Designed miniproteins, single chains, continued (4). Designs and how they scored, part 18

Each design is a single chain, and the fold is of that chain. pLDDT is the mean over its residues in the fold that is shown.

## One batch from the design tools (miniprotein)

Design m12625
Fold by ESMFold2-Fast:
Structure m12625 (fold): chain A 71 residues (1-71)
Amino acid sequence: WKKLLLEGMKADLQGDTKKALEYLKKAAEEAEKAGDLETAKAIREMAEKLAQGDVAGAAGAVLRVVGLELD
């Protein structure tokens, strides 16, 4: 899911919101399948905020989730 999360962030930075949401959805599904329900929930909330135009909130949620996994 981590690679999908990064690709979603890159797509968002390029202005491709639809691709960003697609990657984030896949990242959340993979996190859920791995049993990481809190990570999956956070990624889904991030995708929801991104769809609403809250880009800063979405970016913050992504960095928090990735940071937790890098530790």
Scores: mean pLDDT 71

Design m12626
Fold by ESMFold2-Fast:
Structure m12626 (fold): chain A 103 residues (1-103)
Amino acid sequence: SKAEEIGRLGAEGAAEGARAAEESGEKKGGFWGSAAAGVAAVAAAAGAASGDAETAAELAGRGGEGALRLAEAGAEEAGEKGGEAARRAGELARRGGEEAAEL
């Protein structure tokens, strides 16, 4: 069930990224938000797929770290929507890491 929860968080991160891209339309903010959410989602999903709690926690943590770095890099160029999407992706990655660490 924990692996499923981590996978679900990854899928939610990807969905948030897609939503942010749609809402931003032609704005660069949607791109950076989607990239951050995608990084977090892929890391969480990969962790879940590993079947190893330690690997899942590590990958979820790395995904969150990557999402925050993308938010920081994109913030100056992307604007509010990109930053918000990256923040949500980072939050989902941290939650995935917390759930994995409890295994």
Scores: mean pLDDT 56

Design m12627
Fold by ESMFold2-Fast:
Structure m12627 (fold): chain A 84 residues (1-84)
Amino acid sequence: SAEEEYEAARERAFAAYAAVAAALRALVTSPERSPLRDRVLALVAEISALLDQANSTTDPAERAALYREVARKLAELGALLAQA
């Protein structure tokens, strides 16, 4: 069902977040500014916008699609952080 797809997508997004959380925290609390940090912060802003959109919709199918995009963006974030 769309609701089950939403729950699965949400769980995948949260797992992806957990995988990058420590590296992201280390980078954003660093006193040194870098081009990598600026790119990471821009991607975090995109993820935040997608989460806000997901939380504003009542359609489970739309929520599932948005959480799948969040998971994809978190994977991109993880790849970017691995370059640090």
Scores: mean pLDDT 78

Design m12628
Fold by ESMFold2-Fast:
Structure m12628 (fold): chain A 75 residues (1-75)
Amino acid sequence: MDNVLNRVGMAEGRADRYVEAYKWGLLSEEEVKEILEELKRQIEEYLKTQNVSKDVADKALSEMDDTIKRALEEI
């Protein structure tokens, strides 16, 4: 359980860093969108390997969707 939530927290931190890179002109909007989709895909693949409960998986994916939504509102 803790490992899944830690992975989601790391993905949130990465999303924030890529939004900052966009604001500094280092990344395009399209590049940030591709990176955000890749971060979600990595969490989805990790969840499949961990055999977690539906509630934990749903919570992790919901937190990832919220992270992506916030990042997209910033670019």
Scores: mean pLDDT 81

Design m12629
Fold by ESMFold2-Fast:
Structure m12629 (fold): chain A 65 residues (1-65)
Amino acid sequence: DIEDELAIGLVRIAAAMTGVDAEVELRDGELIVTVRGSSEEDKEAFKKLAEKIGENYGLKVRVRE
C-alpha cells in the first residue's frame, strides 16, 4: 500500500532529522519503531513526530528501545 510506504518513509525522515537511530517495521497495521543510541530529548521529539505521522495515516505506532 502506497500510504503505508509513505508513512514508513516519513518516520525514517523524522528519525534522520531528530538524530535518532531507528529501525522501522510495519506489522498488522502497526508501525514498530526500535530506537537506539540517542539522547532522551531526541527520542522524545522523534516519538511525538512518529505518533503524529501514524495518526495521519491511521496507523498505531509502538516505540521500543
Scores: mean pLDDT 80

Design m12631
Fold by ESMFold2-Fast:
Structure m12631 (fold): chain A 74 residues (1-74)
Amino acid sequence: MGDPEKGKKIFEEKILPYFSVAGPSPIGPNLKKGAFSDEEVKALIKNGIPGTKIPSLGLSDEEAEDVVAYLNTL
C-alpha cells in the first residue's frame, strides 16, 4: 500500500506544476478523488499526456503508488 506522506512530497515537488487537486488545473486535468481511477492516475503521472505540455515524469511504480495514496486522503 502506498505512503500518503511520501506521496504528498512527490506530488508537491514533481506533479503540482502540471496537475491540480482543487479547482481548475493550470495545465492538465484535475486529479481530485473520483475524477480518475487509481490506475488512470498512475498512467497519467508516469507517462504524461502525448500532444500536451504534460511530460513523462519518470516516476517509479512505488512513487506512483505513494502519490495515489496521498490523493485518496483528499
Scores: mean pLDDT 71

Design m12632
Fold by ESMFold2-Fast:
Structure m12632 (fold): chain A 61 residues (1-61)
Amino acid sequence: SPEEERRRQAELVRAAADGFHAALTKKADEYGKIDPEKSKELQAEGDARRALFDAAAERLR
């Protein structure tokens, strides 16, 4: 049904957001020992993108 499909799409968006955030966090950790400012930028970007993905998932409700 359209409702089930929208729920599935929302779950996929959330899962993708989780994976992307985890990947950026790992990259930020790797940079933290050689470029602390770049590490902070990557963490901030990950948080901002996570918020956008959460908003997108809510619109699929």
Scores: mean pLDDT 77

Design m12633
Fold by ESMFold2-Fast:
Structure m12633 (fold): chain A 58 residues (1-58)
Amino acid sequence: MKEKIEEMTKEALELYKKGASAEEISEKIRKMAKEKKLSDEEVYEAADKVFLEVLEEG
């Protein structure tokens, strides 16, 4: 797996598991994407993985 996308997905999921709001998770994803210089497609891929994990764990 691509480390950049995996790191962003993992960080977002950890925030969710700690009770972070959707807004906080979105801000984290946005910040990580800017730091990693990810494309919009890579950001959407990470967001999809987070949402799928949330649906499985929720």
Scores: mean pLDDT 71

Design m12634
Fold by ESMFold2-Fast:
Structure m12634 (fold): chain A 59 residues (1-59)
Amino acid sequence: MEELVERLAEELRNNPTPERIELAREILERIAEIAEKYPGDEEKALEAAEELVREVLER
């Protein structure tokens, strides 16, 4: 999970547009919400977080 957050941060450093920053904030908030919902199942939380981050990076 940390590696995905770092990749997202690096992408924002290279292209720091308001739209991308806002989108990244939304993704990070969702990742936090998923982790809170699956505190005993970090594997499922990680998979869901990876899908969200991948969608952001492909836009």
Scores: mean pLDDT 70

Design m12635
Fold by ESMFold2-Fast:
Structure m12635 (fold): chain A 85 residues (1-85)
Amino acid sequence: MEEEVKEGVKQIKENPEETAAALSKMLNEPVTINSNKDAIDALKRYYDALKKKMEQGKAEGYEFPEEKIKELEEQFKLLIEELEK
């Protein structure tokens, strides 16, 4: 977990254009990363999009384990905290 977060931060800092292209594909919208703040904002948008898809799935009768949702929230929190340093 810690090593994965550090590798993710390194990738964002060393290859911002490649990270922007990947997030652009995931969000299906243009993404630019010129600073750590831009990366944080893009990651928050991606997380919000995932959360909305999970809520829509629940409305359609699908069950999502609370444990997996908390794990996802924790991973995004740690990644954002490392980028804010």
Scores: mean pLDDT 73

Design m12636
Fold by ESMFold2-Fast:
Structure m12636 (fold): chain A 87 residues (1-87)
Amino acid sequence: SMLSQTFSGMSRDVRIRVLQAVRDTIRTNFPDSTDVISLVDQAIDFVRRGDFDQSIRYMEQAFSLFTPRQRSIVMGVVQSIVSQHLS
């Protein structure tokens, strides 16, 4: 998947940083999107446990629930962090 390709080669710490930034962005701008926030929190927990496959599945579920506005904002955050840590 696109998410699997984006996160490929990232260390656990970089993945956690990206997912925490996504969570904080959603929580700040869309606090009522509790279902999405919950899925992102679960994705972070899976990364902390070393289960990258489950983390990606939970993020894919979160993305499927995003509004177009949420997708645009989240993609901007992900791209910003990826450009700082990956070529």
Scores: mean pLDDT 80

Design m12637
Fold by ESMFold2-Fast:
Structure m12637 (fold): chain A 60 residues (1-60)
Amino acid sequence: MEELQKEIDEGVELLKRAVATQIAKRMLEKGMSDEEIKRYLAETLGVSDEEAERIVEEAK
């Protein structure tokens, strides 16, 4: 049954996005550049460059 795995995958994606957005927001408040934040998110959380850009925009 794939339903439980889909729910877990969705939950993990939601948690990653929520945590990444909080981290990005705090980094923005500390005066870090969008480029530094995107690089950190891509390398530390394993998100794509496009996803990191979206997270930074959502944090604003």
Scores: mean pLDDT 75

Design m12638
Fold by ESMFold2-Fast:
Structure m12638 (fold): chain A 84 residues (1-84)
Amino acid sequence: MTVEELIAETSSSEPMPEKMSQRAAVRHLLAAMKQLNHVPEKLKSLTEEELLEYLLTTFGLERSDLEDPRVFEKVALSVLLRLP
């Protein structure tokens, strides 16, 4: 599934779960970006897996970090602040 497809499925921001899957983390991030009307075109063409790799590489994170809601909140904030 591409980032563009995930954005289309994301209708609203949901409460942060105690522990989230990587898919839930990506969906929460895309919901935040959609609410800001600020999704870079480069990201829209990526698959869900490619978006995860982009986030891990860009922010120096491990996949397990995205499953921790507290770590994910910091990642989401950093992504939103650094998007053009």
Scores: mean pLDDT 63

Design m12639
Fold by ESMFold2-Fast:
Structure m12639 (fold): chain A 64 residues (1-64)
Amino acid sequence: SMEEERLIAEIEELAERLGERYGPAVRDVALHELRELLEQHKDSPLEERIKALQELRARMERNL
């Protein structure tokens, strides 16, 4: 969905910003968390995937 694609892009941008602030290892961990979340929710309903992505985005934003 367009919302899911947008959330993924926003999370990837937040991972880059975390990397700029805290170093590339933190970026790599953030990107790994995104990948794991997408894998864990690959068979989940769209609404549940969007909610999980929103929660990840919020956690990452709190660390900036």
Scores: mean pLDDT 89

Design m12640
Fold by ESMFold2-Fast:
Structure m12640 (fold): chain A 57 residues (1-57)
Amino acid sequence: SQEREDKKLAAIRVANEAVERGLPNEEASRIAAEAYRQGKTAKEVEELGRKLIEEAL
């Protein structure tokens, strides 16, 4: 579905943002996977992802 695709793209953006902000690739992937798992929508994945990135920095 489009919703599932949008969530995957949001998770990819979260991983990229985490790496750009200085987190290791492994940590970035973990954060993106967690955000994808918990978020119901692309927006929630992005919001949770940003929170997890801030907590890791």
Scores: mean pLDDT 87

Design m12641
Fold by ESMFold2-Fast:
Structure m12641 (fold): chain A 83 residues (1-83)
Amino acid sequence: EEVERLLAEGEKGDPSAVPRLRAALTHPDREVQLAAVRALEKLIENGTPEVAQAAIDALREALTHPDPEVQAEAKKILDKYGI
């Protein structure tokens, strides 16, 4: 499933995951969009400082997402990390 794949990419801390997760935020399935937001949080935890910054930038972009649930999840994560 797309959700499990996205979460696994976040767990790996792979810098190449950032553009794929950013693309997943525009997926028509809300579950995939929310999984992308959660995977970006995993990149903050597991990535290098550069990867974490890219993930934070993507989460800030998600604050303007058309879906209020996606916006709320991104805000919750950013607040958790003091951003």
Scores: mean pLDDT 79

Design m12642
Fold by ESMFold2-Fast:
Structure m12642 (fold): chain A 98 residues (1-98)
Amino acid sequence: EEIIKAIEEEIKKNPNNADAYLFLGRIYYGKGDYEKAVEYFEKAIKIDPNNASAYFELGEVYYKMGDYEKAIEYFEKAIKIDPSNEYAKKLLEEVRKK
């Protein structure tokens, strides 16, 4: 897709742009390519370890994949960084019921 190529060019120019990796992760998640979504969200976290959104979105990807232990781990990390994320708290409670 043209948008993916544009973001890849931005990453080539600015390899430490965590937001570009976050956006790629979201695109692949939307396409159902969970393996690529995980790869890009992990890249964003390596660049910015305090990015609560990246941890939350990794939790959502693992939840969709049925990896509930990983989903719990990443939701807990997201909540530790951003305790105001009520949606992450709700999803954590739902995953724990599985």
Scores: mean pLDDT 85

Design m12643
Fold by ESMFold2-Fast:
Structure m12643 (fold): chain A 70 residues (1-70)
Amino acid sequence: SAADVALLQRLTGLSRAAAERLVALIREKLAAGERITREDVLRVVPRAHFERHADALERALTRVYLRLSA
């Protein structure tokens, strides 16, 4: 949702397009019953951004995952 995209942008500094792709990835993994891996995130998030904001990304992913799984 727009709220999940905005939350990811605020917590991680991702562009809107990258945050939208990340929310779509979370939904896809949730539907498949799979956990999101580091490699999955790196397909969507630029490596340099991931390395600079790894902790923030992990916390934001957990929050959005829990919200979408409820």
Scores: mean pLDDT 80

Design m12644
Fold by ESMFold2-Fast:
Structure m12644 (fold): chain A 81 residues (1-81)
Amino acid sequence: DLELTLEIARALAERVPELREAAEHLEAAARDYAEALRARAAGDEERAAELARRAQEHIGKAAEAAAAHQDEVAAIAEEVA
């Protein structure tokens, strides 16, 4: 859910400053995913695939950046879900 991802990113950035890097990666992932959906709708399958891969990479980096603060991340995710 793109909207949920953006909401989690906002909550991380505002409430847990140490998770700023994770929040920035989640915002980048949401942006790339939205662009991938637009590219797919326009018939640009190559660009859609590229953007989807970038979005997945950013999600992975956000998870790695948040690993040391997993309890705080889980609490925020549950609150906004």
Scores: mean pLDDT 75

Design m12645
Fold by ESMFold2-Fast:
Order: C-alpha cells, then sequence, then structure tokens
Structure m12645 (fold): chain A 68 residues (1-68)
C-alpha cells in the first residue's frame, strides 16, 4: 500500500539521518520529500492514510531525537 511504502521510506530516512549525523533541518526536509514524492506518484492520501502516516512520522521523529 501507499502507506506501507511511505512508512518504509520514513524508516530509511530516520536510519540514514542517525547514521550520517544529519541536522534536524535536513531530517525534516527529507521527511517532507518522502511525503511529497508519494503524493506525486500516487495522488492525494485519504484522511485515514494521512492520519496513519502522520502518527508513524511522529514516532520516528521521537526516535530520531533520542539518538541525536
Amino acid sequence: SVVDEIKKKLEEVKEESIKNKLSLEEFEKRVLQVYMDAVARHGDLSEEEAKEVGKYAKKLYEEYLKEK
């Protein structure tokens, strides 16, 4: 699903951001880019899909902050 693809890409962004010691600004830019790329490829997310993606992104953001 589109949601699963976004979640996988967001997890990759978190892992690369931690590994490469990226700034918070660069991390946020990459997260936004994942979302924008998905919308460009698949069209607008449903309300349910957007909510699930947002919840997952928040979880990864908290994990990133703990490792930084």
Scores: mean pLDDT 80

Design m12646
Fold by ESMFold2-Fast:
Structure m12646 (fold): chain A 117 residues (1-117)
Amino acid sequence: SARKERLKELLRRLVGLLRRIAAVSKNPQLRAMLEAAVADLEAVLADPTATEDELINALMHAVDVVEAAVRLEPDIPKDLLEEAKELLEELRELLSDDPEMVARLEEVIKLIEEKLK
């Protein structure tokens, strides 16, 4: 479906973002969390039989790790925060029929907005 293809494209962008956050992180535990989220995303993206639910589960794990990065990494570059916000906003629009997912994405978007002040 067009929705599933768009979701996969946004998840590929999320992989790139998580890798760049890992590259600038000085926290070894946070880097390990980011690398684990990347591995989960790459695994579901490489599986042509992966369901939308499996893609959403990998997304949820990645969103939790983005929140951890925003909270724990004091020196995350503004450009990466702005890219994270834009990507999560696009995911929120795509998944607008899922109120729980929308609420979770809005929580992390708000955290990023507070960090960008």
Scores: mean pLDDT 90

Design m12647
Fold by ESMFold2-Fast:
Structure m12647 (fold): chain A 72 residues (1-72)
Amino acid sequence: SEEEAAKARAALAEAERALAAAKAATTGTAFAAAAIATIGAALDAILHAERAGDEELVARARALLEEAGGSI
């Protein structure tokens, strides 16, 4: 499941970038787009991390989703 772990890491990095964009957004439209991207990428990261059996990646993806939920 190295393939799934790689996909989880890529999705997590994407979610981290999207969350940073959401926090930096100065308009509602920019915020909404970044927020949607963050949630989608974080959920994708959780899915691939679970398939990889990588509990550390699952924990990181869930922590990011929780941070996003508190910010979005």
Scores: mean pLDDT 85

Design m12648
Fold by ESMFold2-Fast:
Structure m12648 (fold): chain A 68 residues (1-68)
Amino acid sequence: SLSPLQQTILRLTEALEAVLPADDPYLQEVRAIRDEMLANPDLSEEEQRALVKRVTDAVQAWADALAA
């Protein structure tokens, strides 16, 4: 089974997929981070936390761009 951190990345990706078009650059970035996580099954908890930060940073950048 996936770790809680890995599940968080999947949930955030799915949430963006529900609201953004498939060609959206923020969605593409988040999907790339998800794919990197799934390609590396031996990620440490520290590495998983770094990926969660990258996803949340991308989501925040999208939210900031939407508000601008």
Scores: mean pLDDT 84

Design m12649
Fold by ESMFold2-Fast:
Structure m12649 (fold): chain A 68 residues (1-68)
Amino acid sequence: SNAEDGARSREAGIAAAKAGEGAAAATSMHQAYLSGDKEGGLEAARAAEEAGHRVAAETGRRSVDKYG
C-alpha cells in the first residue's frame, strides 16, 4: 500500500468536503483505489463524516461509484 497516497487522499478529502468539493474528494479516493490503497480513500470519507462534513463526504462517495 502507499501510505503517502492514503494520507494525501484523506487530507484532500477532508479539505474538499469542507469546501463543498465532493468531486475532488471522490477523485482523490479513486486515486487511492487505483494505487491499491483503498483504505486511504475510505478513511478520507470517514474522517470527513467524523468532522461533521457528512453531505460532502456522501457526495464524494457517490462519485466513486461512477469512477469505480
Scores: mean pLDDT 61

Design m12650
Fold by ESMFold2-Fast:
Structure m12650 (fold): chain A 77 residues (1-77)
Amino acid sequence: SEAEEALRAALERVKAAKDGEEALAAAQEALEAAKDVEAQIGLGTAVLAAAVGLSLGDSEFAKRLAAKALEESLRGL
């Protein structure tokens, strides 16, 4: 499905990110490109998760939270 493809591509970019800031940027870019509502929900959740992690001052935690949000979204498809 388009949602699965978008979420999987975003997850690979988040995993490859050097830090939480890059992970957030990858999730935001994927969300802006997403046309499928299920993908938009999953990517939006990843954006919020990364932002929360960064707000706590933990860039590595932000990256892990974004990846976990995308993994859980993929499991729900």
Scores: mean pLDDT 86

Design m12651
Fold by ESMFold2-Fast:
Structure m12651 (fold): chain A 59 residues (1-59)
Amino acid sequence: MDTPLFREQLETSARAVALATELVIARKEGDEAAAAEAEERLRRVQEEIDRLDAELAAQ
């Protein structure tokens, strides 16, 4: 059963993978500012995943 929350969780997870890739590239290039930005965004995405998971479980 496809719910909007389930789809949002999948898309948010895909975004996390993209940000993790950007973090790896930034660290390899020695771009500290880009690495910090990617890490911060990845942390926010992780919090969003946790929230969506909790909402899906409470449904």
Scores: mean pLDDT 79

Design m12652
Fold by ESMFold2-Fast:
Structure m12652 (fold): chain A 65 residues (1-65)
Amino acid sequence: SPEDQELIEKVRERGKKIEELGNKAAEYARQVLDEVKDKDPTLAVAETLRAIGDRLDEAFKEFKA
């Protein structure tokens, strides 16, 4: 049915947006890690994980909206 196809396409579009946000979060996390990796390895890991978490949380909020 046309409605089922439209729903599937909307789910795919949201999935693509989540993937794009995930990729950007990973790039940002790599930048943060590179900036702090020589100062404190534990801090570098913590900041990287926080950066990833923040961007993924934004992506999931957008998906739910």
Scores: mean pLDDT 73

Design m12653
Fold by ESMFold2-Fast:
Structure m12653 (fold): chain A 67 residues (1-67)
Amino acid sequence: EKIREYVQKAAELVKAGKRDEARKLIEDFFVKELGIDPETADLIFASVEAGKLDEAVAMAEAAIRGR
C-alpha cells in the first residue's frame, strides 16, 4: 500500500531529524501525486510528527476514498 509506505518513510525521516525532507515527501506524494489538498496534507504530516502513523494513513485514505 503506497499510502502506508510513504507515511512510514516520512516517519523515518522525522526520526532521523530530517523534518524538512519528511514534509516535502508528504507534500510531493499526497498533494502532487494523489491530489489531496495542502491543508489535509499538513494534518497528515502533524500526525506523522506525533508518531500517530495509523491516524495519518486513515486520514489520507479517507480523503482519497471520497474521490
Scores: mean pLDDT 81

Design m12654
Fold by ESMFold2-Fast:
Structure m12654 (fold): chain A 70 residues (1-70)
Amino acid sequence: MKSLSEQYIERFELLLKRLKEEGYSDKEIKELFEKALEDLKKEMKEQGVSEEEIEETIKRMKEILDKILA
């Protein structure tokens, strides 16, 4: 089974692709990303995910954002 972190990453990637397809600007997508990142940090902390795993998840999400917006 996919981990909780992997599920969040996949859902986030699908959301970013959808926003780009719907005509949101790169700036708007980035602003929505920053807000979603803060919400995700809180959610993962509440679920007992380690700080290191949270940081790794965020790093991977930033790499996905850069790849989709490029």
Scores: mean pLDDT 77

Design m12655
Fold by ESMFold2-Fast:
Structure m12655 (fold): chain A 58 residues (1-58)
Amino acid sequence: PAFSEAEARALARAILEARRAGDFETAERLQKRYDELAVEHFEAVWAIALEEQARVDA
C-alpha cells in the first residue's frame, strides 16, 4: 500500500511496546516492515520514530 502516516506511527508504537514487553520476535518483524517504509519515506518515518521513542523515554 501507499505510505500511511497512521500505519507508520502504529508500527513505531507497536515496536516500542513489543520491546518493552520483551517480545523481541514481534518487535523484529515489525521493525523490518518499518525499515521498508523508512527506505521509501525516510524523513517522515524518522520523525514519527523520534516522537514515539520520546513518549517511551519520558
Scores: mean pLDDT 73

Design m12656
Fold by ESMFold2-Fast:
Structure m12656 (fold): chain A 83 residues (1-83)
Amino acid sequence: LEETSEILKRLGELIDEYANNPTEEIREEILRLGKKLGLTEADVQGLIDARRNNSDDLPQSLLEKLKELHEKGREELAKKAAE
């Protein structure tokens, strides 16, 4: 639950790794982490495609989801700090 920021960080690292070294195992792990964050397979594929094609533009729907996830992660970190 309180690991949203950690999961999001790991997802980003795995997408970067997959763009350079695409393997079935990395793709499966990306999809599993994406599901924990509420991302669909299409959302995950969009992130991979953007990274692979050096695109600066992500679909608006995906940008909105990423903004919500970053805000949730920040809230979780703030709650941990407040203990």
Scores: mean pLDDT 74

Design m12657
Fold by ESMFold2-Fast:
Structure m12657 (fold): chain A 96 residues (1-96)
Amino acid sequence: AAPAAGLLVTIRVTPEISREQAEKIGREIANELLDEGLASKVEIFEAPSGDIVILALFETEDNYQRAKALLEERAREYPNVTVHDLSVEDAEVLLE
């Protein structure tokens, strides 16, 4: 089915947070979005900066809003995590 909304989560690699730690945080976030049935699709990739990026797509506005709230709580726990709104068009480009 066509997605209704997307989120992009960036997990920055810092002196305090290694690449392996960032990947672990990314996998935990991805698994939570899938296990809660919120995201229809989740992709994890490494940005050219070395940061870990998660792309999540949502089929409903309700799932998007719930996922966004959950990820914002995660960002409070991990200051190196940022959450960005992503248009469906931009998400389609990133998935190519």
Scores: mean pLDDT 77

Design m12658
Fold by ESMFold2-Fast:
Structure m12658 (fold): chain A 91 residues (1-91)
Amino acid sequence: MEDFFRKFLLGSVALAKGDYDKAIEYFEEALELMPNYPPVYYLLGQAYFNKGDYEKAIEAYQRALDLMPADDPDRPLIEELLEQAKKKLEA
């Protein structure tokens, strides 16, 4: 459990620094430990979006939504980010 939080923290720090490849690496390692934690998929989607990999960003956002309860207050934000990523593929 502590290894999960360490990887999640390191990924979040890398994302904040703009080191998207490092963020993706740490988030994937975190998902090996806890595959059903929606915040990791949401941040993984942010890393892919900022890297310009919109198809992978869409996949990550959709997985976050699939794991979240239907009444989760964070769902509308992730749905908007999903729409933004889809629009980037249409351009």
Scores: mean pLDDT 85

Design m12659
Fold by ESMFold2-Fast:
Structure m12659 (fold): chain A 69 residues (1-69)
Amino acid sequence: MPEVVVEGTIQDLAASTKLVAGKYILTDATGDKIVLEGVEEKTLDPVGVAQELQKAFGKNKEKEEEEKK
């Protein structure tokens, strides 16, 4: 019922090929942390994993680039 918190690296998530419903705290290769909340439980193919990781990274970058319209 409470959100599940999963902490790890983006590479670990890619290797699992599946997501559990909850909150993710992921560390990328450069040491930046990405927080994903309200993650839906789903199975990811390699292509799907790459797209999800890019979306998460893009959202974090958008927050930093407020001037980029």
Scores: mean pLDDT 61

Design m12660
Fold by ESMFold2-Fast:
Structure m12660 (fold): chain A 74 residues (1-74)
Amino acid sequence: MEELREKIEKLVEEIQAKRDALGLPPPSPQRRAYLRDLVLRFTPEEFREIVEELIEKGYDPDAILEALTRLLAE
């Protein structure tokens, strides 16, 4: 479980850092709320606690969603 948690968090950090480097603007509060709900809705049950914790830490919900889609594509 810890290895999976670290892998997800590292992937989210990498995606967010890459987006920040590209100068992409952060989503609006309304869009951020929508993306948060979308991420949680499509998160497998086993990842839900990790994803909720990452959102509370201030990671972008769209970066979290991208990380999850990459993991699920494997």
Scores: mean pLDDT 72

Design m12661
Fold by ESMFold2-Fast:
Structure m12661 (fold): chain A 65 residues (1-65)
Amino acid sequence: KIKKILEKLKAAKTPEELAEAVGELVETLYGVDKEAAAEGALEEIRKSGFEEAKARAIALAEAAL
């Protein structure tokens, strides 16, 4: 499951696509509601920027493999 989420993270081209993939990752790793996690991810993307948020999410998914 994490491998498919990693593929989605790498393929994400918009903040919305990235937030959805991060939501799935956080749900899988921590049991947080996917929609709530995606909203939190959008807020983080707004603060840190898309490329930085994407790199951190990919690193987290790779560490969880």
Scores: mean pLDDT 81

